Designed miniproteins, single chains, continued (4). Designs and how they scored, part 87

Each design is a single chain, and the fold is of that chain. pLDDT is the mean over its residues in the fold that is shown.

## One batch from the design tools (miniprotein)

Design m15005
Fold by ESMFold2-Fast:
Structure m15005 (fold): chain A 100 residues (1-100)
Amino acid sequence: SVRELVEKAVEEMRKKRKAEIEKLINDSPYFKKLYEILKEAGLSEVERETIIRAAYSIIQLLKDGLDEETVEKYIDQIAEHFGLSEEQKEEILKLVKEAA
């Protein structure tokens, strides 16, 4: 069944994504702190994984010369979308800048 093949592919992709996020958290003190902030904010596992992946992408772009104002705008958009406090937003922004 094509449906069974798609379901298996989606499950394998989710497992791979989760393993990649777990490795980022284990290998980086910045991602470990970010994960703790997101967990304390009461976000779901899927929401935490989404933000960690977004933060990773932003850090890579920052290393490639993305300006600080654009980074702040992206973190502001993430904080608004997920209902993060101003304090949590500022802590995340600091971690992203320090990781770059």
Scores: mean pLDDT 82

Design m15006
Fold by ESMFold2-Fast:
Structure m15006 (fold): chain A 95 residues (1-95)
Amino acid sequence: DKKLGEKAMKEAEEKLKELGVDPSPAIELFKKLLEEGKSAAESMRSGLESLVSGLEFRALSLRVEGDDEGAEKARQQAEQVRELREELVKKLEKE
């Protein structure tokens, strides 16, 4: 499972970078959860869900600051990360 998780995390890292999203918080959480004995699928779900929550919080903060364009971009990135989460978790659950 650790090797499978590491491979999946590298794929997620590349795709997140393509979306313009910093993968670092998700990678850190994913590694911690794998070390604690969580499955690759659970670790991927939690890591990417944490990123979604962070992007939603960023969108709220930007809206409060009056950056409506930045807030909308962060919301769109959160939705794209949600879609990526569903795709990668489904692939990991099939293996």
Scores: mean pLDDT 82

Design m15007
Fold by ESMFold2-Fast:
Structure m15007 (fold): chain A 75 residues (1-75)
Amino acid sequence: LKELEEAIKNGDREKAVKLLKEVPLEDAKEALEVVLKYRPVLKEKLLSLPIEDQKEAALFLLGGEELSDELLKKL
């Protein structure tokens, strides 16, 4: 997670996305919290999502994409 935060902080999106894909589901909430620290979007609602959707949300936020319609329906 510290490597993920450093990549986000340094603006290295490619490295951040790669590191985030390697994050186990048990750490998905912590990974999303790290992403939301630098990209605060719908923080309360995103952190209330199922753990698998939290990892997906973090990946979309790092890619600069908006949340998918499927994720938005769960908020």
Scores: mean pLDDT 72

Design m15008
Fold by ESMFold2-Fast:
Structure m15008 (fold): chain A 104 residues (1-104)
Amino acid sequence: MKALSKEEIKEKALELLEKAAELLKKLGVLDEEDIELLKKLVEEEPSLEELQELAKKADLGKKAALNLYGVYRQIVEPEEVPSEELIEKFEEEIEKLEELLEKK
């Protein structure tokens, strides 16, 4: 199969991020405020230092949103693991979340 472009990787990462956020909201892990924080993080692209400061002040839901943004950021800005492998792992995690919703 063809390798994904940087733009295609970003679009795929956003699609998976939105899907995971919706599933986590249905599971009661994220509320509306947590999803708004996630959208703001994607839009503003804060530094690692800013993310660490947010994490110190965050409740459990906001920490989950920050963690989810961290996964998205690793896909868009890969260091050690290729973006394509990170996308595959994120898709696997989303499938597990869908399975959890089916059991409820």
Scores: mean pLDDT 78

Design m15009
Fold by ESMFold2-Fast:
Structure m15009 (fold): chain A 93 residues (1-93)
Amino acid sequence: SELEELIRKILTQGAKPVSQEEIDEVVDRLLNAKSVEEVAEIVVEWVFKTHPDAPPNLLIALSGTRSGAIAKLLGFDGEEAYEIAIKIAEERL
């Protein structure tokens, strides 16, 4: 679907190479997310996993921006997802 392709594009942009199976799994988790908090948690986990050499400020920025974009595509509040993802990323550092 067009929604899945947009999510895949956001998740893989600038990411280290990952298997198709790992991408399929994270997309499936996001499509089945029941809350903005679940979207933020999944996206932060993915950003940290796929950007192991990124500095803290970039990990925080990518977590917020990508969580917001994906949440909005899924029909959640993008700004709320951004703010939650920033907090999760900061606590993980």
Scores: mean pLDDT 88

Design m15010
Fold by ESMFold2-Fast:
Structure m15010 (fold): chain A 137 residues (1-137)
Amino acid sequence: MSNIEQLEKLLDLVIKTIEYVLRHVLKVDAETVAKTVAQLKALKKQFLEKFGKAKTPEEVFDAMVEYARGVGYIMGETLKSEEASNLDQLFAIDTIAQALGDLAVEVGKALGLSEEEQKEWAIEVRKAFVDGFKKAL
């Protein structure tokens, strides 16, 4: 597969993970889930456009940080109106943060980054997600 095809599949996996968590963990209604998935697909398109224009690993990293922050914000806005338990919310946040961290590792590998740099990218991407989530609450 080309790097872009693999990236699209990884982004689709993140969206599927979020949809699963919203539907099966947080018990969010189908209309709200569909709206959230549509927002995540729009954010995926924006990320792919920025990725395609990136000339350096730093520009790719900045695009991933902004993507993760945007995912966090969308999730925070979605959950702000939901009466989910604190444990279900913590599980949801942890699961999504892990998926975004895994995305960052795979992108870093594709760019030829060291294992230490891949781990640093995963940490910063997870932090950006949590920051975006908190700003929406």
Scores: mean pLDDT 86

Design m15011
Fold by ESMFold2-Fast:
Structure m15011 (fold): chain A 85 residues (1-85)
Amino acid sequence: PGEMLEVLTQGAAEAARTAKDSAEVARKMAEMLGHLENGARDPSQRAADLAKVEQIVKELEEEDPEVGEVARRMMEAGLAAIEAA
């Protein structure tokens, strides 16, 4: 539903704001969002996509705890949207 797209769009905007001065962080967050969206569209790939999302979140948490917190919140929102769909 539209609520899932709104949550993902807000997450992307927040990630862009947080990572505006870091191309690497922005790239990793974009990759994370791509895996979340693919997991929502393709149930057969969902487990693999969600595993990659968790890996990216952990990597971001190790590099910068504040960025990692934003990424984890985005992952949790994405997971909730997938579960609700």
Scores: mean pLDDT 75

Design m15012
Fold by ESMFold2-Fast:
Structure m15012 (fold): chain A 89 residues (1-89)
Amino acid sequence: STKKKIEELLEKFKETVEEDLELLRQLIEQQGLSPEKLAAFEELKKRVEEILRQLEEEAAKAKSVEEFLKVLGKAQSEIAKLIQEFLAK
């Protein structure tokens, strides 16, 4: 039960992140694809993928839903900051 709930939370979060990245891709496409913006987006994507990989490891180690929600919240905050910094450029 606990592991299933953690896995469901992880998958929903990953889906949300994928949707956010797709919206950003569409935004840069609409603004015109500059090499600089494409490079910045690829760097953002790589950093987000690294955070998600770390979150997957933490999901495997978590002993409770509450423990996982704390690390999920940190990952969500970090990804939101990266997206905000990207949009501010």
Scores: mean pLDDT 85

Design m15013
Fold by ESMFold2-Fast:
Structure m15013 (fold): chain A 69 residues (1-69)
Amino acid sequence: SKAEQEAKKKQELLDIYNKLLENSVLDDVSAEEIEEAAKEALKNGTFDDFPFKMTEEDLESLKKVLATA
């Protein structure tokens, strides 16, 4: 169902955000702030202005989940 697909994608996004929060140097950043920054970067077609450091694998996973959400 659509609700199951939305829940799965939301969980995948949360998993990526939690990994960033656990391994980041950014103590004062919420998962919602990471999501908003990622949506803005995707809307602009580039992650050059993305304020958070992440591995290429995590960045590609984030792009895929956002593109299908």
Scores: mean pLDDT 65

Design m15014
Fold by ESMFold2-Fast:
Structure m15014 (fold): chain A 61 residues (1-61)
Amino acid sequence: SETVSYYEMDLSDPAHVAAVIQKIVERGKEALAQGKLVVVEGEARSADGKTVTYKVTEIDK
């Protein structure tokens, strides 16, 4: 049983970068507290390299 979430990050906007990191960290802490494993992977990058998408998978141990 896995839960997958996607997070898009605009590298040209430091405030947006900080907000996305905070969301991933907050959710990751909750998942780890529930005994789940968390995997963060780079999923996609825009052609201009300004936007990256991260795939976050929560796995029951």
Scores: mean pLDDT 81

Design m15015
Fold by ESMFold2-Fast:
Structure m15015 (fold): chain A 68 residues (1-68)
Amino acid sequence: VAEWARWMLLRDIEKGAEEVAKALRKLGEEKGADPEKVEQWIKEIREAAARGDAERAAELAEKALNEL
């Protein structure tokens, strides 16, 4: 799952960030994660993507997925 998030972000940073956000929301709901914490992770990933920092966005996505 984490490898998938990195691949998506490196291929298309804007589309990858949206797909990762969808996955984090879905997995967060399934695992009973705090919705505020999940939205904070999505915000950080989107901010990294907005800067064009695909590697940082991928690192943040992998960290969030591992904490779920």
Scores: mean pLDDT 79

Design m15016
Fold by ESMFold2-Fast:
Structure m15016 (fold): chain A 92 residues (1-92)
Amino acid sequence: MSEKDLQNDVELSMLQISISVYKIASKKSKNPQVQQLYQQAEQIELEMEKLYKQKQKADEKTAKELDQKIKQLKEQRKQLTDQANQLLEQQK
């Protein structure tokens, strides 16, 4: 077993902070569409958390497959948050 457990734990901790931020943002938003987008982003980050936890115990091949799934989820999260930010700027 490698010392990479520490690196994965740091990534997981940063993700958990991000989940908390989106949870707060979804409740604080006055725009229902923005609230829904942040709620969807939170759900994607919860799925990423599960994949990071699986990666900590995975072999090299499985870890690479999990990394590909995490990359796809990061792209989906970015699209949702970019859309939410655009809506917030337009409703100023």
Scores: mean pLDDT 78

Design m15017
Fold by ESMFold2-Fast:
Structure m15017 (fold): chain A 90 residues (1-90)
Amino acid sequence: LVEKAKEAEKKGDYNTAAELYLQSAEEHLRRGDLVGAARDVSNAEEAANKSKNPDKDLMIRITSLRMRVLAEAMDEDAARQAEVLAALKA
């Protein structure tokens, strides 16, 4: 997913890249990889913001997943919480 997202970014297809990063983030979140999910959400958000035709539904989905990652991070220890927050800041 991340490899295909990077290919889409290289082609200037930012909405497709954002969708692929979002799918990767959801997969990482299901596996409990909050740092991986945070990184992918950050990449999805950046890609979506570069689109000349922003997809509002996609932006809502990205924001919702970011909120879910942050909520789960609040239940983690301080060190892991810091790693998640760092990955979300782009």
Scores: mean pLDDT 80

Design m15018
Fold by ESMFold2-Fast:
Structure m15018 (fold): chain A 68 residues (1-68)
Amino acid sequence: SLEEFERAALAEYMRLLAEVPEEKRDEAAQRFEQLYREVLARLEAGELSAEEAIRTLRERVDELLKEL
């Protein structure tokens, strides 16, 4: 469901901000917002299930953490 995706997205956002240095938080937040919008759009279009959307978001957050 959209509700399950939103809860997972909030948890991933908080995890990302906790793991990045303070100087990178603005960049991390902006890049997360872009990823969130992309994944949400695919979920709303029916291209991804909620489970697939959550998995995709988590994978992309892990990639983002390696870059920051």
Scores: mean pLDDT 87

Design m15019
Fold by ESMFold2-Fast:
Structure m15019 (fold): chain A 91 residues (1-91)
Amino acid sequence: MSPLDELAVEYAKKFAEKLNLPEEIRKLLTDEQLAQAIELYRIGASVDVIAKALGIPKEVAQKLREMIEKNKEEVDKLFEEYGRKAAELSK
């Protein structure tokens, strides 16, 4: 696994903890899929685009979007930390 993949998994777990995801949603997503969903949400992707890109049901993508919006400040902080560390690993 690349250092970037390991970082994505680490931050996906932190996002899951901060979002307090229901077990029914958490078990349907890999840590990489959760990280990708947050990235797609931040660039303004629709629920339909997120669901299609990750191969998850639209209802799961919709709940993820709602939880990200509810915890926007915490998500933004974690995403800034993730982006900074990802940039360091890309050197």
Scores: mean pLDDT 75

Design m15020
Fold by ESMFold2-Fast:
Structure m15020 (fold): chain A 65 residues (1-65)
Amino acid sequence: SIEDIAKKLAELTDADAESIKEQLSLKTEEVINLLEISAEHAEEEGALETAKVLREAVEYIKKEQ
């Protein structure tokens, strides 16, 4: 669910889960692009767990559009 994804991202990014949930709920192409770019950066830096959760967020938003 979007709430579960937001919680995972909040733990990995030290951000507020509610704020992340609100951003994900917008389901805009801009949010998708930002998540994809963030996942690519996380992969390059070796933060594979962060990258995985970011990819999950992208898939969730695309499914709900």
Scores: mean pLDDT 75

Design m15021
Fold by ESMFold2-Fast:
Structure m15021 (fold): chain A 70 residues (1-70)
Amino acid sequence: MIDEAARALAQGVQAFENKDYQTAIQYFQQAIALLQQALQTSSGNDRIILENQLQMAQDLLAIAQQQLAA
């Protein structure tokens, strides 16, 4: 799950850099869902990493949505 979330986030960033905001939004939403699932079973250092990735995915999702809505 952690590796899948990281992959989805990376794909979202690539789509965002290509200005494909619709695809970026889909990948960021997928990453957020996977990160939330991973957080339910995570503890210690892994939890901190996942929380940081979740915050980044949420911030990037908001920016991508603003770009698409403009």
Scores: mean pLDDT 83

Design m15022
Fold by ESMFold2-Fast:
Structure m15022 (fold): chain A 90 residues (1-90)
Amino acid sequence: EAEALLARARELLARARALAAELEAAGSTDLSEVARLALEAARYRARALALEGHTQEAIAALETAIAEAEADPAFSDLVPELRALRAEVE
């Protein structure tokens, strides 16, 4: 299932890039949806890394994602999911 999770992460990152371009073209300074898609992509990538035995890389990726989510109250809903996944990967 690692390939399926990586494919999902790639799709989310592609959507984040497309949305960033659309929002910048529209003159928007609110890129929160782009950041949210990137955090979701990091979650799928971390799961794939863990399934392939790259546990330390998965934990590092999740710690980065958790720090980013905690830095912005708009992403407080993602923090429990990211922390649960980090605990699961350990």
Scores: mean pLDDT 79

Design m15023
Fold by ESMFold2-Fast:
Structure m15023 (fold): chain A 97 residues (1-97)
Amino acid sequence: SLAEEFERLIDELDERKLPPEEAGRRMREFAARFPELSERQIFVGAATVEIAAAVAEALGISIREASELTFEELPPELQAAVAARQAALRAEAAARA
């Protein structure tokens, strides 16, 4: 059921064209409903979805399609943007620790 609910969430995020930060927040709220997930797993999941949503927005593709791309397959400008977003998310996590 977790996998099916996750797939439905990704489809909803794509349909609604939410900003990347909002997509990450929705993923965090979704993951927090599952007591088997640790705070670290919730954070990593939310960060992954936020980054995938940012890539999807930049390339005009779905979040699902963006999640299938490797970092090396991204254009150099987008690689820099993804690295910057990842650094910002790590800084947020460190500030909360």
Scores: mean pLDDT 78

Design m15024
Fold by ESMFold2-Fast:
Structure m15024 (fold): chain A 78 residues (1-78)
Amino acid sequence: PLYDDNGNVVEFSGEVKEIKTSTQTLYVDTSIQGDSNPGSVGAILMNYRNTGSDANSAAISRIGQDTVDRIRDYVRQH
């Protein structure tokens, strides 16, 4: 499950597993790499950023920040 900033479980109707960006598809409940989904938005995104340190950390960081903003905006609206 995903957790908001207050530690509450968030249910994303229709999009609990995937968020599409302009570059990649990010899996919110399942990391696209790693064997552990920490179940928090921040931890998932930190793992995503760290895995790209050799591939283009600036672009991955931007996509991660954009995705955080989208998730948080969605939670604030729902």
Scores: mean pLDDT 42

Design m15025
Fold by ESMFold2-Fast:
Structure m15025 (fold): chain A 79 residues (1-79)
Amino acid sequence: LVARAQAVIARLEALIADLEAALAASTDPTVQQQLQARIAATRAFIAQLRDAVAAGDQARLQELIDLADDIIAMEDLIY
């Protein structure tokens, strides 16, 4: 489960890099605000995953991994 959580964290960190690149390229204030909100939410989610790993909370880790798989699918990072 920890290895799965680490893989999910790596995918979310890659998503943040893509969102930061999109933010740097954007000149639309509405798009910039939306990208900043998504980056902040993704970072908060990574922090929750890391905390659950540190606590050894396997039930919480499973819930967060399932939610992260949905987030990754929504962001179209599945290849």
Scores: mean pLDDT 76

Design m15026
Fold by ESMFold2-Fast:
Structure m15026 (fold): chain A 80 residues (1-80)
Amino acid sequence: KREELEELIKLMEEAHKIQLELRDNPEEGKKKAMVYFLEKEGIEVDLEKTSLEELEEKVREVLEKWDERLGEIGLELSEK
C-alpha cells in the first residue's frame, strides 16, 4: 500500500500548509481549511448559502466520522 502512504504524506503536507495559513490569516485560512476538508470528503459547499456556523457543523460531523474511523484503525493496530 505504498500509494496510500504517499497520498497520506501528501495530505499531511497540505494540512500543514493550511495550518500555517490559519496562523497567518485566521479568517481566510479557516474558510479555506473548512472548504478543503469538506471537498476531500466529497461534500459540496455553497459559500453564498452556507454560513460559517453551518460550515463548522459540517466539519464537526466529518471530524466525528474521522474520529470513529481512526478509533477503529487504532483498535485494529492495537490488536496486532
Scores: mean pLDDT 64

Design m15027
Fold by ESMFold2-Fast:
Structure m15027 (fold): chain A 71 residues (1-71)
Amino acid sequence: SKEEEIERLRKELEELSKHVTPEQIDAAIRGENRSPEARRAALVRLKLKALEDDTPENQKRLEIIDELEAS
């Protein structure tokens, strides 16, 4: 379910945050940090945000997620 996905992503993000800083995640979203760990953390954070938001703007976030996964 959506709630189970949110909980799983939160746990994954918490674990990744031990190895990647918020600054590195932001840089990965901007394409400035290409490390695999930073990109994975950025992808998880964006997925979590998309699932938590109740707005049509989620389509834009899903597109960014798809780009990060394809890289």
Scores: mean pLDDT 75

Design m15028
Fold by ESMFold2-Fast:
Structure m15028 (fold): chain A 55 residues (1-55)
Amino acid sequence: SPRIQEVEAQLQKHKDTVVAQLKAQGASQEEIEATRQRLDDATQQLLSSLKQEEE
């Protein structure tokens, strides 16, 4: 689905931006990884919902 692909691309870009900002602020590797995991979990939940809607 083009819609799902676009959403995935935007969420990936957002995650990369947040991680880069945390690194620039001197966040620990544990903080960065925890934030990455939270964003990945939220992304998977959203994408699963969108895929169910398109079925």
Scores: mean pLDDT 82

Design m15029
Fold by ESMFold2-Fast:
Formats: sequence, C-alpha cells, structure tokens
Structure m15029 (fold): chain A 67 residues (1-67)
Amino acid sequence: EEEKLVEEILKKAKGPVYSYGESSKEIVEKALKEKIAEILEEWEEDGKKYGAVEFKSREDVERVLAE
C-alpha cells in the first residue's frame, strides 16, 4: 500500500550514496518508478482489477500524487 511504498522509497534513499551526491528527492523518484512498475506487473499477472485508487497505472499514480 502507500505506506509500504513510502517506506521502500525512504529505505533506498538511505542507501550508500557517498560520492554520487544524488539528493533524496532523486532517489525517491527512482524508487517510486520501480515500485510502480512492480505493482502493475503483479496486477497484470493476476488479472485482477481493483478500484482506481489502487494505482493501476503510472498515469493514475502521477495524477493522485499531483493532487
């Protein structure tokens, strides 16, 4: 869910970033994109479609985050 997604993002943001100088924001964006792709793959595999609030696509997630 959303909490789990945020936790995953924060965990990756806290990863070893010694000499790259990448900001937490950049790391969070990368982690979010990867997690979204994984969630979409899982739903596609099951063939189960939930409500719109469950982030069925990247576009839906971006729309919700923009609000």
Scores: mean pLDDT 50

Design m15030
Fold by ESMFold2-Fast:
Structure m15030 (fold): chain A 68 residues (1-68)
Amino acid sequence: MRQQLIDQGQQLYEQARDYIRKGDLLKAMELLNQSVQLYLQAGEQDLARAVMSDVIGEMRKVLRSQMP
């Protein structure tokens, strides 16, 4: 069901944000990719774009603070 895909995508998105806060950016990226794919399978292109933008923004903040 479309709604189940959206709900799963949202759960993975929240997990990705949690891993960003923990500094595990590789795991966060894996979860983000899964979330985006679920939203796209559900036909929710706007949700997929919003989730990518939000997570990438958070990761960018972390990466800037860790620049050598």
Scores: mean pLDDT 80

Design m15031
Fold by ESMFold2-Fast:
Structure m15031 (fold): chain A 71 residues (1-71)
Amino acid sequence: DELIERLLEEFREVQQIQLDNTPDEGDEKLTEEIIERQLEALRKVLERGVSPERLKGFEETVELLKKKYEE
């Protein structure tokens, strides 16, 4: 539980920094890679027996942010 919340907070902090700096072409790719890596990390947490509902919540948040970011 706390692990996923920690990841969410870290992700939001990184996102705020990126938004504040107004990412350029290179930064856009970096942000996308970071999101992808976080999704993979979440899958590993699932294998450790973490609640799939919590994992899905985080994945949905990341995907939603990614979609809005691209728009």
Scores: mean pLDDT 58

Design m15032
Fold by ESMFold2-Fast:
Structure m15032 (fold): chain A 76 residues (1-76)
Amino acid sequence: MTPEQRKQLEREVESTMLIMQASVIKNHAPSQTPEQLKEDIKTLDKLAEEAAKIDEETAKFIEEKRKEVQKILEEK
């Protein structure tokens, strides 16, 4: 494995973990209280900041999940 391939693999692992965390938050959002949703949105904002350090595609994915959770909060 080249050094470049190793760095790419490490980024893919970190990206996958952030995507999984955001997906779990979004999947549970319909069952959450408005106060829990506000805390989940804060968590998603922090995940988006970490994702932005990895790549733009991961950051965009987390931002879309944040918007979906915000919409659920607004509908309550």
Scores: mean pLDDT 83

Design m15033
Fold by ESMFold2-Fast:
Structure m15033 (fold): chain A 68 residues (1-68)
Amino acid sequence: SPNDQEFAKWSDAELRALFDAEARALLEEGADPAAVQALRDTVDAMLAAGVPNAAIAREFTARAHELR
């Protein structure tokens, strides 16, 4: 699993790029496109709300596991 401290060092743009890459991997693995889009929307909303990067990373990691 991603380390909270590692994610906390990244800019919002770097986090978005990582999450976009992971979302692409989920789609390639056969995940539901609607569920993947909902995950992207959740991350975007958390970033816009100023949620700490570590908390965003935890939520994304948990949700991504549920989609596999």
Scores: mean pLDDT 76

Design m15034
Fold by ESMFold2-Fast:
Structure m15034 (fold): chain A 83 residues (1-83)
Amino acid sequence: SAMEEKIREEVEEAKKKLLEKLKKEPITELEPEELEKALEILEEGHYVTLLRAAAPGDPAAEAREAEVAKRARAFGEELAARE
């Protein structure tokens, strides 16, 4: 459908922009809204790929990846506990 096609295009554009931003900006200085986007992408299995592609082997990138993963885990556990 046209709506599904539009959503796909917007997601692809957002992924490209996020990847370019991660390559250009210091990982330690990511804004809160970028972390929110990272959490959404992490649920889809993309954030790790994007972050590692932007800064392969960077300890700061690995620390950010771990922080986001821990936050996603805690959120998932909280949601499961509310069932």
Scores: mean pLDDT 55

Design m15035
Fold by ESMFold2-Fast:
Structure m15035 (fold): chain A 97 residues (1-97)
Amino acid sequence: SLDEKIQEVEARVAELRAALPPSEATDRHLDRLLEEAKRKLEEEARLLEQLVEESNGDREAIQEKLLAKEEERLKKQGLSQEEIDTRLAALRARLES
């Protein structure tokens, strides 16, 4: 799962690299974005494992913790309360599907 997600990110960065004019500045930016994306994927995988362990497999508890984590992330990004509420409602709908 994590390896597959990393491969997807690597493939998308390779597509962007092929689509853009060759440039050292472009390559440096794409390399940085790839490293950041990989780090975030690894961090999210680790946090998801912790959520499952802490929740003893309880689906409702896991969903609640995922929503709380997302709210905290959105607040850290400086989004308005209305925007946060909208995005959390969308995530809740996806988790309930």
Scores: mean pLDDT 78

Design m15036
Fold by ESMFold2-Fast:
Structure m15036 (fold): chain A 86 residues (1-86)
Amino acid sequence: MTPEQIEAQRKALAAAQQVAIDFARELGMEELAQAIRNRDAETIDRLMATLDEATQRELVERMLDALEAAGGDPELIEEERELLAA
C-alpha cells in the first residue's frame, strides 16, 4: 500500500464524515452530529437505531456519494452499507 493510497483513504473518510454530520444537522439531531464528529460509535449506533429505514438509507447514499467523489475504496463503501443494513 502506497502513501498516496493511505492519504486518499483518509480524505475520503473525512469527506464522508462531514457529509454525515451535515445530514444529522439537517434532521435536527445535533447529538448524532456530535457523535459522528467524535467517532462515538456507541452513541452513533443508538441514535441510528431510532431513525426510520428511509432516513438511514439516505444517510448511507450521501456518504457513498462523498466517498466516491473523494476516490474512496469500494470495499470500505460496501462494508459501511452492510453494517447500516444489519
Scores: mean pLDDT 75

Design m15037
Fold by ESMFold2-Fast:
Structure m15037 (fold): chain A 71 residues (1-71)
Amino acid sequence: GYTNEDLLKEVPDLSQEDAKGFVDFRGSILAMGKSSDYANAVVEESIKQYKANHQDGTDYAAIRQEAYSKV
C-alpha cells in the first residue's frame, strides 16, 4: 500500500508533510470509487510533476490535480 514511508522511499527529497499530502490525495481518489491501479498511476504522475516543478513555486495541490486530469 501507499504509506508516507513507502512514498519517501521512492522520493527521498519529499518532506514528511508533502508525502502525507500525496498519500491523502491517493486516498481521496479511492474514496471516489476509482481503482487502486488508477490511484497509483495518478500518484506516480504527481511525483513526476513535483520533481519537474519543485523549484518553480508550483502549488503541490495544483500538481496533484493536473496529474489527475492527465491519467
Scores: mean pLDDT 71

Design m15038
Fold by ESMFold2-Fast:
Structure m15038 (fold): chain A 83 residues (1-83)
Amino acid sequence: MAEELARRMAKLVEEGKFEEAVKLYEEALKRGIEPNVLMMAAYAAALAGLGKYEEADEIVKEMRERGLVPDDEAKRLLGLGKK
């Protein structure tokens, strides 16, 4: 379920396990799971944590194009990767 995966990814990002968070996102996409705003925010934060800032910015732009507005938790995760 996307909500469970989003929470697991958020925890990995908070723990600095960026590569594991990226792997969870990619596995979810392979399984046909539609990413929610928190999953995309965690993925963007993990990419930024790995120094992949351009890829992280692309994910944030995709969220805006899809009309997804980050809530406080998603904004916090995005801040961890960028700051």
Scores: mean pLDDT 77

Design m15039
Fold by ESMFold2-Fast:
Structure m15039 (fold): chain A 91 residues (1-91)
Amino acid sequence: TGSGTTADGVVSSGSDLTPGGSGNSFSFNPETGYQAYASSGGFTGDVVLDGRTAPVADNVEGGAGRSREEMERDIEEARKLAAQVREKAAA
């Protein structure tokens, strides 16, 4: 866990964005406001939302039954924050 880590998790873990992302998915926990990246069989890493990170076990749940546009909106917001972090890191 940590903050200040990268755009890569958010951008690559989102819907429709991981090349060859077979079994990869992105879910959102409405209780904590965190998003979780999941590969087939799950994921043992951090979740990222709004440029924050947190233990996956505490922040993985929501997203089931969410519409595509809701997921896209959440991912887009997370991507914007991740893009800002990425820009600063790349500078």
Scores: mean pLDDT 44

